# Ledger of designs, part 24: designed miniproteins, single chains, continued (3)

Each design is a single chain, and the fold is of that chain. pLDDT is the mean over its residues in the fold that is shown.

## One batch from the design tools (miniprotein)

Design m8861
Fold by ESMFold2-Fast:
Structure m8861 (fold): chain A 76 residues (1-76)
Amino acid sequence: SEIEKKARELLEKGREHLKKGQEAYQNGDYDAAIKHFEKAIEYFEEALKLNPDNEEAQRLLDIARTLLEKARSKKA
């Protein structure tokens, strides 16, 4: 369906931001990491709004939230 296609596109965008966030984190750029993880969370939340039973979206959202907390702790 078109909704499933949109949810898949949102998951792909979220995954790309997760990747960029992890790269920034590895390079010690915690500000960039935080911004990318926040965007990943937004995309995964939008995907879940379209398909609430998407287990992959739930898993990725949990990962993104954990990584955001880690990046924020490096700035504190």
Scores: mean pLDDT 89

Design m8862
Fold by ESMFold2-Fast:
Structure m8862 (fold): chain A 56 residues (1-56)
Amino acid sequence: LDEAVAALKAGNYDEAIKLARPLAEQGDPQARGLLIRALFNKGREDEAEALIREAN
């Protein structure tokens, strides 16, 4: 998770998505939030919204 957070802060959204996705799939809510944030920053809004709907 820490590496994914560092990637997000550095603006490396592709790396943040790559690192956060498996953790989010394992049910980590912090990783899911980071993944959603990275997807929005990449302009992949449909994917980010789908993850938000799954969490609700």
Scores: mean pLDDT 77

Design m8863
Fold by ESMFold2-Fast:
Structure m8863 (fold): chain A 62 residues (1-62)
Amino acid sequence: GGTAAARAAAQAAGRAGALAAPGGPKDESHVNTGENAGIAGGELGGADPARAAAAGRQLGSL
């Protein structure tokens, strides 16, 4: 359904935003390969329901 799809898209957008955010020095170096996969696992995106809700609102306004 649209609501479930919007929520999933919002969570994905939150994950992408978290990954794009500057994490510190060498964040885009070799260590990024393994650590980035862990972060993408949802720690930053999945633990941020407010950000997911905000992204869902933007999708809903479309």
Scores: mean pLDDT 50

Design m8864
Fold by ESMFold2-Fast:
Structure m8864 (fold): chain A 66 residues (1-66)
Amino acid sequence: GAEEAEVALMRRAGELLEKKFKHKYPDAESISYEVVSPTTLVITVKVNGKEYKYTVTLAEFEEEVS
């Protein structure tokens, strides 16, 4: 149902973001994601002992994937 589709979309979003950030920051020590709301993801990238946080909205992601 619709709930199953939403879960699949969230998983796919995480996978795509991980892939893109690994390609963009190959020397990253760690990359993690956190779902802070049903419509918002926060990505944390650690590079050279520094932390960078990026906010991604689900609506913006859906537009790109659709």
Scores: mean pLDDT 68

Design m8865
Fold by ESMFold2-Fast:
Structure m8865 (fold): chain A 92 residues (1-92)
Amino acid sequence: GKLVEEARRLLREAERLTREAMRLLSQKPPDLEKAEELLRRAEELLRRAEELLREAIERGEVSKEEALELDIELGVVQLQLGVLRVLLKKLK
């Protein structure tokens, strides 16, 4: 359904921004300002994807298996963002 497709699109974009933020923090010298901007954008996209998945579940527009798979993928990205936030704070 439209909600699940949009949630997956936002998740993929959040993953892309998260990888780019990691590259910026890993370079010498690290680009802290740009990394922080990308992390903020990825966090916002992830929240929106979680909201869309919740709405899709409430409307019965997603299978239990697809919902679980997407929820796990969202959780992995959320954990990665948390780790990069800690790294950013230590580099400041």
Scores: mean pLDDT 88

Design m8866
Fold by ESMFold2-Fast:
Structure m8866 (fold): chain A 95 residues (1-95)
Amino acid sequence: MSEEEKLRRMKRELERMIARLEELLAKETDPALKALLQAAIADARRAIEMIDEALERGEMSPVERATLAILMAGALFEANLAMRKLGEEEFEAEF
């Protein structure tokens, strides 16, 4: 798989995660769970922004790659923490 194809795949996985988290957020009344869902969505959206910028430029620096990995790990951790509290199936991200 090319680096571009890998980034496009990561973006699609993040978009699917955001869609599910937004659905759960719309139904949630617990302020702590709402905060976790919002944090996960924010980190995932920032990761997508970085992917889009890298795809536009055709390159990603080592620092940007490390930052993307941290944002994705943070988003996945926050999302899965919320999913566990809700009794929902955890997200499995292949990067």
Scores: mean pLDDT 83

Design m8867
Fold by ESMFold2-Fast:
Structure m8867 (fold): chain A 62 residues (1-62)
Amino acid sequence: MVGDLYEALHPVPAMHPDELALSPGDVVRVLDVLPDGYYLVQSLTTGEVGKVPASALRPIPA
């Protein structure tokens, strides 16, 4: 859900300028739920914002 923390399950490549590259275990905050199974997220490691596939992320307890 929006505002929740998620972690990357596997490496996520950035294929386009609006996408965010992640390493396994990177923690992100969900900013928005996008169509086609993507989330707009902010990396807690770098502060960068971008789109990632929702299937690459696992929710972590708040």
Scores: mean pLDDT 78

Design m8868
Fold by ESMFold2-Fast:
Structure m8868 (fold): chain A 65 residues (1-65)
Amino acid sequence: SARAEAVRAALAELRAREGVIRDARYEGDTIHVTLHESDVTAEVGAAIRAIGLGIEAGGSVEIHY
């Protein structure tokens, strides 16, 4: 489905940011992102949410450390 494709694309985009993101998963209509503690910034958080919400319509994003 289009949603499944958008989720796969969002996860690929997030996982490609290996210097910032330790892990990214989709579970229970939510994209879960685990960050490297040293890379936590407001700008990074905003970018992650934009990827999750912009590509995965109707989903949510949760950020972990």
Scores: mean pLDDT 66

Design m8869
Fold by ESMFold2-Fast:
Structure m8869 (fold): chain A 80 residues (1-80)
Amino acid sequence: MEGFLVEDLETGKLYLLLVEGDEVFLYDENGNFLGKSKGKGDELLKAKEGDVIELEVEINGEKKKLKLKILRKFTSVVLG
């Protein structure tokens, strides 16, 4: 599973993105799940630190288009 620490270029807010297949899962800086986007998993898997991506995601019941800068890319390790 690929993970990304990203910054919202409009608000300066930090998010964690997790990619599973074709879906991208969005979490806030405290680890709370906010929403998901579909059809951006392949774009994110090819991206690197410093790249800017756009996601459409539902946050707090509102659909938002986010412009996010990748600060870090990492592979999550599942312990189990």
Scores: mean pLDDT 75

Design m8870
Fold by ESMFold2-Fast:
Formats: structure tokens, sequence, C-alpha cells
Structure m8870 (fold): chain A 113 residues (1-113)
């Protein structure tokens, strides 16, 4: 099931509708958190790119997805690729995005004390 759904969810991150992109980011976050590093490696780049999305709902969803993954999976590649984009989101115009970026950074920091 995961093997068939993963490519479709990655493609949904490119959907014209920001609500569809946001839900795809959250779904990929849940799958990576549940199934670990092997799934994370397949979704990390598109999910980190979603942190830079033009719509705040997608940036918020991507930050929340990274937080959930970091709470379940210790990944140095996730830290290396997500750190700078998350730090940039601390200056986002939407308070919800800033809040979720801070939570994601705390979750990442707890994995690498």
Amino acid sequence: LVKKTLPLLVEALKDENPVVRAQAALALGELAAQFGESILKQVLEPLVNALKDEHEVVRLAAAKAIQKIAEKVKSEELLEKALEPLLNLLKDEFEGVRLEAAKALVALAKNFP
C-alpha cells in the first residue's frame, strides 16, 4: 500500500490547489514518522521544498510534518536539509507558520543534544 501511495502523495505536493498540497505534506509526514528513515529518504527533498511554498497553509503543513517526523525519527539528513528553511520560517509573516517552525526546530534539537 505505502509503495503505491507514496509517489501519488509526492505528486500531490505539486497540485494547483494549496489545500491539496498541504494535505499531501501532512500525509507524507505521517507516513515518514510511522515507517521511518527509508520512507523519509524518498520524501525529504519535496517535503523540505514545501517549507518554501507560496501559500502559508502549505508552509504550515510542511513545518508540522517535519515536527512529527523529528518526534519519531532521528535523521541527520533531515536536520541538515530542514534546519535553514525552518530558521527562515521563524521570520514568516503568519504567526501560525512561525509557531510550527519553532516546534519543529525544538523536535530536531532534542534528537541532537
Scores: mean pLDDT 86

Design m8871
Fold by ESMFold2-Fast:
Structure m8871 (fold): chain A 58 residues (1-58)
Amino acid sequence: DELQKESEEEFIKKVTEAGLISEEEARELLKNKDVDKINELVAKLVDIYEEKGITTPK
């Protein structure tokens, strides 16, 4: 599924850019569908992502 693959790519980019886990670990979690770990990382990512947006200068 193209949409599903795009969502997975976005997840990998965001978690690695935020420094939460490595790209390899993110890919492994998605491949294994480790829902608990993915949800934990998404929660942390959302918090970091929103804070990061606030710090963007004009």
Scores: mean pLDDT 70

Design m8872
Fold by ESMFold2-Fast:
Structure m8872 (fold): chain A 57 residues (1-57)
Amino acid sequence: MDPREEAARIALEVELTEDPEADVEALVRKIAQQLSVPEEHLEPLLEWARRRQAELR
């Protein structure tokens, strides 16, 4: 896994655990931009985040 994608997943896990009602698309965009995640990893990251949010709710 790309280290930036892995770091983004960790950051998303923390944010979604703190606020399971968070806007996943906005959160993924924010974190991906902060961590310079390559565009090719954005869709898998978004799908992972949506699934994780569903598991936490």
Scores: mean pLDDT 79

Design m8873
Fold by ESMFold2-Fast:
Structure m8873 (fold): chain A 59 residues (1-59)
Amino acid sequence: MELTEEERKILVEFAEKNPGLKEYLKGKTDEERAREVKRILEENGVTIEDVKKYLESIG
């Protein structure tokens, strides 16, 4: 499944601002980090839209 440029940026930013994900994804490329985060979110019923709202709430 191809990620858009916007989706990759959102997922990478989410990983960076979440300490548990940051540690888990340490040493991976941005592409791999984005794909892993998307998979984890989908398994938990969370959408990219939900992540975007969360990041906006944090600033």
Scores: mean pLDDT 77

Design m8874
Fold by ESMFold2-Fast:
Structure m8874 (fold): chain A 62 residues (1-62)
Amino acid sequence: GPGAAAGRAAAEGGARGDAEAAAKSWQEHTNADPKGARQAGEAAARGRGSGAAGYASHGSNG
C-alpha cells in the first residue's frame, strides 16, 4: 500500500539522495518563481530530510 511505498522512499530520502533530489526540484521551481519557490524548496528539503530519517526509524511496517 501507499504507507509501505512512502516508508521506503522516506528511508532512502533521509540520506543524501533526498538532498540531491530536493536541490534539483527547487532549481526547477526557481525558473518559474525564484523567490517563493526557492524559499519553499530549501525549507522543504531541510524539513523532509530530517522528517524522513525519523519516519524510517519509526518503522514503515507498522
Scores: mean pLDDT 51

Design m8875
Fold by ESMFold2-Fast:
Formats: sequence, C-alpha cells, structure tokens
Structure m8875 (fold): chain A 56 residues (1-56)
Amino acid sequence: SMAELEEAAQELLKKAEEYRAEAERLREAGGSQLDVEILEGMAALLEGMANYLLSL
C-alpha cells in the first residue's frame, strides 16, 4: 500500500539522517576519513532507496 511505501521511505530517510549526523560528528572530532566516507555513502544509498520507493 502507499502507506507502507511512505513508512518504509520515512524509516530509510531517518536512518540516512542518523548516518549523516554521525559522519559530521566524526569529521568534527577528526575521525577517520574512510569512516566518514562510508557513513556518507550509506546515507546516500538509503536516500536513493527512499526516493525510489516514493516514485512507485
């Protein structure tokens, strides 16, 4: 159903925001550049999946 797709998309976007927040925290703390890039990549993938679901 549309409601299920919206809920799934919202959960993916929420997780993406969490990963972006963690990446920003690591960047500010001078953490691993690799870890920052992985978190940003995971966020981008989740955002893409959410956009795909909302396009159905």
Scores: mean pLDDT 89

Design m8876
Fold by ESMFold2-Fast:
Structure m8876 (fold): chain A 66 residues (1-66)
Amino acid sequence: SLEEMAALLARLKALAKARPLSEASGLAPVVTVERVSDTEFVATATVGDQRAEARMTVEEIREMLK
């Protein structure tokens, strides 16, 4: 579904942002995904004391698939 895709892409975006921090520290990122609204997801990747956040909406995915 588009919602599952939005959640997955938010997670992947957060992991991509956290990758340099993970590589520098040697620590694996811990990712949480929260549904902020019916159409919006926020993923947070935590590496030690640092955080990377990414957001994705179902509407953005629909626009990409036009």
Scores: mean pLDDT 82

Design m8877
Fold by ESMFold2-Fast:
Structure m8877 (fold): chain A 75 residues (1-75)
Amino acid sequence: MELSEELLERLREAVERRGEELGLSEEQKEEAFRLAASMLQSFAERFKIEPTEEDAELFARFAVEVEALAAEYPS
């Protein structure tokens, strides 16, 4: 299972936009992108579906929220 180049671009755009809205650093946005890409790929592979742009937006939003939440609950 492989995420398309277009889908990865959509994912990066969504993470960048949402991450900036929540005040994430560039490092946190990269972490969010890696998390979102990993989750989206695992989800698609497990359910044997081809991810859509809507799926990318959803997982990007979730990953950005996770990074924002991690900043609120420090290690």
Scores: mean pLDDT 78

Design m8878
Fold by ESMFold2-Fast:
Structure m8878 (fold): chain A 61 residues (1-61)
Amino acid sequence: EEVELAVAVLAFAVFDVLGTSPEEAIKWLIEKQNWPLELVRKAARALGYSEEEIERALEKL
């Protein structure tokens, strides 16, 4: 589980470097990669995204 969280955090960091919005990154990881919702939320929080930003992204699913 810790390794999975580390990989998720790294994936978000890569998306940030590529200029991908947090909403698009969250949507891609859940819909295209089928990552667990809880893992994606934990990774986004670890990178400093607010609960409001995370919730807004999830509303677009």
Scores: mean pLDDT 73

Design m8879
Fold by ESMFold2-Fast:
Structure m8879 (fold): chain A 81 residues (1-81)
Amino acid sequence: MVEEAKKRAIEAVNKHGLPEYADRVAELVGEIVEAKKTDPSRAASLATALVIDLIGRGIEEGKPDQAVAAAKEVLRIVDEL
């Protein structure tokens, strides 16, 4: 369910110290989950954009390791659906 994926992604981002990006991550996760049903290439592109954005923001905030950990956990959540 899209809502559960968004909730788990928000929890992952908050757990890794990036609460400012929770809404953006939830938006992209919702789009990825929906795209996985009909367009795997779009889902892959959105997942790549999510990782790049989250890691970039984490570097800007001085939290690159936390951003990488959050990105890995969010991708795992999406892949398990």
Scores: mean pLDDT 81

Design m8880
Fold by ESMFold2-Fast:
Structure m8880 (fold): chain A 75 residues (1-75)
Amino acid sequence: DIIQQSMLQAINVMGWTPQQVIDILENSDIDDQNNITGRIVSIAVSYVPSSQRDSVASQLSTVQNVINQLRNIIR
């Protein structure tokens, strides 16, 4: 819910679709994956109330968690 909405806002700000982000992450080196996901997470948490930021950041703490949330937006 709030995580999916904040993720979608972050992706839109970056000029990508959720599917494009998944494709990029799955074809990227670990360092590039961490850089891209870190940017997505930092933008996403800026769209949630300060009281929810730790919870959202915790749920997006790994590349795999970010990919799973993006897949939930699409499918």
Scores: mean pLDDT 81

Design m8881
Fold by ESMFold2-Fast:
Structure m8881 (fold): chain A 77 residues (1-77)
Amino acid sequence: MEEEEKARRRAEELIATLQKRADEYSKNPKYKELGERYKAAADAVRIALERGTPLQAASVAEQALKTIEEEDKKVKE
């Protein structure tokens, strides 16, 4: 279905975004906890995509990104 294909691409896009942020934040000891959160989120989305549906994976990815973005705002020093 068109929606499933779109959700799969969305999940893959968000995995790439989460991984990129994980790599970036891991370079700075001040933000290593944020880096670990982004990495864990990317891994969780990959598992959801493998074991669940693309729609579930996309939903998990969007929720994880939103949650970590709230955390990121608190660390914005």
Scores: mean pLDDT 79

Design m8882
Fold by ESMFold2-Fast:
Structure m8882 (fold): chain A 60 residues (1-60)
Amino acid sequence: MEAEVEAARRWLERLGLGEEARRLSDEQIVRIVNEVVAADPPSEEEERRLARELAERALA
C-alpha cells in the first residue's frame, strides 16, 4: 500500500517524470504504474513514453 505508492513515485522520478508525480494523487500513480506494467513495453523509452502520456492525461 504505502510502500507500493513510494516505489511507484520513485519509478516515475527515475523516468524523469518527478514533477508530474508530485502533482498526481496516490491512486493516479498506482493506476499509471499498473497500466504500464500490464502493457509490458519493449524498451525503457517506450515505458517512459507511455508513463508520460498517462500522467499528462491524468493531469488534464
Scores: mean pLDDT 79

Design m8883
Fold by ESMFold2-Fast:
Structure m8883 (fold): chain A 66 residues (1-66)
Amino acid sequence: GPEARARALRTESEGHRAEADALWKKYQELKKKGASQEKIDEAYRRYIAHQVLALAYEVEAWLAER
């Protein structure tokens, strides 16, 4: 039913949020240790990508419960 689908979509959202959190920590550590700008930018781009995916899955979960 809609609630089971919403739960599955929220599980996907939570996975992407966890990846984003890990990438944010990596981004901060790369900045602190003066890593190359390319590595810093890569970590930030991956962080943003997972944040967007997490939001998209949460929106789909909300729509599935309508």
Scores: mean pLDDT 89

Design m8884
Fold by ESMFold2-Fast:
Structure m8884 (fold): chain A 61 residues (1-61)
Amino acid sequence: MTFEQVAVRAYNELAAAGLPEERIAAFVAELERLAKQLREGKISEEEAIARVRELLDRLLA
């Protein structure tokens, strides 16, 4: 699964869970930061995907 696919799925899960807009906005900002680092070659796609999954798990716990 690509970073983009994981990011879209994570966003949909957070939206479905009814998280406050402020938390969703913070999550989107982190996705944008990870996407930028991935495009700049500063992190691997595997690392970016792992970070998205960790954030999703913590926010849904």
Scores: mean pLDDT 82

Design m8885
Fold by ESMFold2-Fast:
Structure m8885 (fold): chain A 70 residues (1-70)
Amino acid sequence: SDEELRANPERLQAEIDRELAAYREHMKKAEEYLKKGDTKKASQAVARAIGHAIRIVGLAFIGDREVPLP
């Protein structure tokens, strides 16, 4: 539960770090696809990154933390 995550700051941070790594990976893939002219795959990669960004925002709110997104 959200309360269990708040009670374990290390676990909450690990979840944020995992989602942040996934966000960065998909954004990197989007950039690589754009460099190759594959707009459709780039768009799909951005959509996946946005999903991870939404989860990061939720986790930050659970922990009363700043959102660690650029």
Scores: mean pLDDT 86

Design m8886
Fold by ESMFold2-Fast:
Structure m8886 (fold): chain A 65 residues (1-65)
Amino acid sequence: EERERRAEKIREEMRKAIGIAVDFVNKYADKLNDFELADAFMNALGYALQGKPEEAEKVVKEYAK
């Protein structure tokens, strides 16, 4: 069941990355409009999936300016 084990690992990694992106976007949500919120989330998710939470936060901060 190599397929199921890989799928579970990917789901767990995605769940963690989504949590990181949500936390950073939520931290700056009051400074973002709906469009900036969606764009910041997508970019933060990309960096979080790469194991770069610091870059994810930087991206959200840039949108919050």
Scores: mean pLDDT 78

Design m8887
Fold by ESMFold2-Fast:
Structure m8887 (fold): chain A 73 residues (1-73)
Amino acid sequence: AVEAVLAELRAGLERIAAEMEERLAAGADPEEVEAEAARRAAELLAEAARRLAEITGDPRYAEMAERLEALRA
């Protein structure tokens, strides 16, 4: 359960990194690519934290998800 959430998070982050590299190779603006990648990474981290809160019942993961959502605002 926890390991599956972490594996999904890792796969998502690897995909964001690959998309970032592809866009930079195609001549996209580095600042825009980095900003988009940061937003997507924060979304994945918040989602993982929410799922971990549901699986473990530990409120610290819910707090982590809230902090990550605040970084997007």
Scores: mean pLDDT 78

Design m8889
Fold by ESMFold2-Fast:
Structure m8889 (fold): chain A 78 residues (1-78)
Amino acid sequence: SAEATALILEGLRAASAGDLVTAARHFEAAGRVYAAEGRYGEAAEMYDNAAILYEKAGDLERAARLRALSREQAEKAA
């Protein structure tokens, strides 16, 4: 997906600049795009990436929510 790829590149740029929350939001958005496309394995990976970034930023509640979404998407991919 061109849309998901663009969001991932924006997330990587934000992460390299130290903007962990902005990076997490872009990866979360990429996860939603992949899920909408039925690409559940890739959606799960994006939600896990967003969760790691929220954990690093100290937002443990958002991280836990995204790990649950990742697990849900991974189950659909199986």
Scores: mean pLDDT 90

Design m8891
Fold by ESMFold2-Fast:
Structure m8891 (fold): chain A 98 residues (1-98)
Amino acid sequence: LTEEELVEKTLMGQMAKEILEEYKKNPNMSPEELLELLKEKLYEMLESLGYNITPEIKEAWEQYVEEHLTPSTPLAQAYHALKNGDIKKALEELSKLL
């Protein structure tokens, strides 16, 4: 792995862990609440990688994610599962990032 790939993998794992721990503390979270938490953690990760995330960039990135994220990655599968109300699948996919 390159140094950049190692940093990205570490941040992805930390994001997944934080989401899973938050759901463990509040297991009555709706799919919509988990999706918002996932988006917030993704923006925190992007900012940690040096991106300047404005509201305009967030809207553009959400459109990009919806149009271009293939269900081949655990993160993409978790995102789509939450959009479909499938919390169980989303948590299983996030666990793959640990």
Scores: mean pLDDT 74

Design m8892
Fold by ESMFold2-Fast:
Parts: C-alpha cells; sequence; structure tokens
Structure m8892 (fold): chain A 59 residues (1-59)
C-alpha cells in the first residue's frame, strides 16, 4: 500500500476508535480525546492530523 493510503487508513481508524470509545464504550469525551491524541502520536501522525481526527471523531 502507498504511504499516503496507509496514513489515511490510520487517520480513519483513529476517528472510528474515538467514536467507539465515546459513543459505545461510554468513555468520557475528555478521556476519549486523550486516548485518540496519544494513539495518533504513537502512529506517527502530525499534530494537525491528530487535531482533525479529534474534530471528526467528536462532532
Amino acid sequence: MHMAEERKRKIDGLINAGRFLYNVAKVSKEEAKKIVEDTGRSLGLSEEEIKEAVKNAFK
């Protein structure tokens, strides 16, 4: 897979994980945001990509 496609998959996975934590697992919004941010950094995503993922996960 191209690096761009893999990066997009990681971002989409992060958004879905955040939505699952908040909407299904009933984790607090603050804790879910922290998990998404920490996971995004561990995946090598930029702060801008992480910020956009958080915005999309917690609309």
Scores: mean pLDDT 78

Design m8893
Fold by ESMFold2-Fast:
Structure m8893 (fold): chain A 65 residues (1-65)
Amino acid sequence: MIRFDPNDPRLQEAMRAVEEAIRTARDRAEARRLFEERLKPLQLSPEEREQLWALFDTAAAHLYP
């Protein structure tokens, strides 16, 4: 399993991006697009990107059923 470190500043910034994308988007598809755009400049590893997308999907599932 890929281990996630919530104290990593890049991961904290990505979590803020999750919150911003969900807050500004009207639906899940738009939120997903905005989140991907926000992640691009962070230069995350593929493993880190997988963990962040899992967090996004969890948050989005509660707000966009």
Scores: mean pLDDT 72

Design m8894
Fold by ESMFold2-Fast:
Structure m8894 (fold): chain A 90 residues (1-90)
Amino acid sequence: MADNRALALLVFYHAAESALEAYEKGDKERAHEIGSGLLLFTEGVDASDLPLEEVVKRVEEIKADIRAQLGALLPEITDPRVRAEVEAAL
């Protein structure tokens, strides 16, 4: 179901947002922790030795890819609550 795929993507989308928010607030350690975890889970990349700037760049790329996937799924979403959450992310 497109709804289940969208919900899974929204989990990663909110993780990406949390990493980027931490970075913008100057919480560099938190940004690296969340971003590295996201990279490991979504891409299988060990980001422990990556500079913060590279982690942030890759998180922004993941967020952009997730948004593109959510937009493509939007016409197929049948649950109005899931649809509203996807529209809020776009």
Scores: mean pLDDT 84

Design m8895
Fold by ESMFold2-Fast:
Structure m8895 (fold): chain A 69 residues (1-69)
Amino acid sequence: MEEEARKYEEEAREHLEKAEEALKKGDRETAIEHARKAIEYAKKLMELGYTDKGMELIERASELLSRAG
């Protein structure tokens, strides 16, 4: 995996974890913000050709957005 793609995957996963933690604390606003950041990094992964991985991360972030809203 390219170093840049690996960094984007790690950033997306970290934001997903922060979104889940915020939801557990009842902080929906923070959860939405982190889920959106995860989608941004996942889209960058897709631009680099890692479409399946990017789509998986977007799906997880979308589930968190649905739970927060």
Scores: mean pLDDT 85

Design m8896
Fold by ESMFold2-Fast:
Structure m8896 (fold): chain A 94 residues (1-94)
Amino acid sequence: DLKEKLKEILEKNDKFKSVIDQLKEFLEDEEKIKKVTDGQLAALLQVLTSFLEKSGIEISDEEILQLGQELTDAIFNPQKIKDPKAKEKLLELL
């Protein structure tokens, strides 16, 4: 379960928690989220899901930096992917 894995990493790693808290704040900002495309939300979901699938519970500073860079890239260079439920799936995972 990716949600349980996410919770375990969050409890053990404050730097990772900071990155995820920034993502949550972005998703909960009504003014920012109105400007976000389905492709950006789908890209964010894909980045986070892929990271959680390939990472261990003990993650390095380098892995956290890479995640932050990939999440930023997803916002500014969104993939041409469409998932109308990406926002719901992201909020459910977080």
Scores: mean pLDDT 76

Design m8897
Fold by ESMFold2-Fast:
Structure m8897 (fold): chain A 55 residues (1-55)
Amino acid sequence: SLVEEAKRLMKPALEAGVAPEAVKEAVTAHLLSQGVPEEEAREAVEEALRELLAE
């Protein structure tokens, strides 16, 4: 799923200390480059971040 893909991309960057806002921007841009619609990319990235912060 898009959420799982976003989590895989975001987790290493967050663990390396990259700011959450920068990680969201970078991963959203990556998903858009793969042809994911902007709203779906944003929603997946926001949900992925919420799940990672809840772990």
Scores: mean pLDDT 82

Design m8898
Fold by ESMFold2-Fast:
Structure m8898 (fold): chain A 80 residues (1-80)
Amino acid sequence: AEEAAEALERGAERLEGLAEKAEEAGIEEAAELLRRAAELAREAARVARERGPDDPEVLELLREADRLAREAGRIVREAL
């Protein structure tokens, strides 16, 4: 049970690292989207710990995080 939450927290940490790189590159909008995605991933980890990784809220939070991360990736590609 904890393993799924730990994986989500590691994912959030990676998203924060990408946000820092985007900010260093001057792509502030992408950095903000990646930070929001990281926050959603951390909330998904919390829900997974409290209610289990199969809770529908975990999937909703992850889908929203994926949308934000995908949009950030689009912005980065267009800025390069």
Scores: mean pLDDT 85

Design m8899
Fold by ESMFold2-Fast:
Structure m8899 (fold): chain A 56 residues (1-56)
Amino acid sequence: ATATALSDYTGTTDGELTLHAGETVTVLAVTDDGRVLVQSLASGQTGLVPASVIDL
């Protein structure tokens, strides 16, 4: 499934992804700790972001 970033997010730890508001991502997995594993369509990079910054 695809989703849109609702706000800018800067990855602060290993395994996190930096996103810009309005960026489209592919949702790969949803974790039970409130994070989403996504792949950026713009950069092709994969990483974790908080579910609150993604329009699921």
Scores: mean pLDDT 78

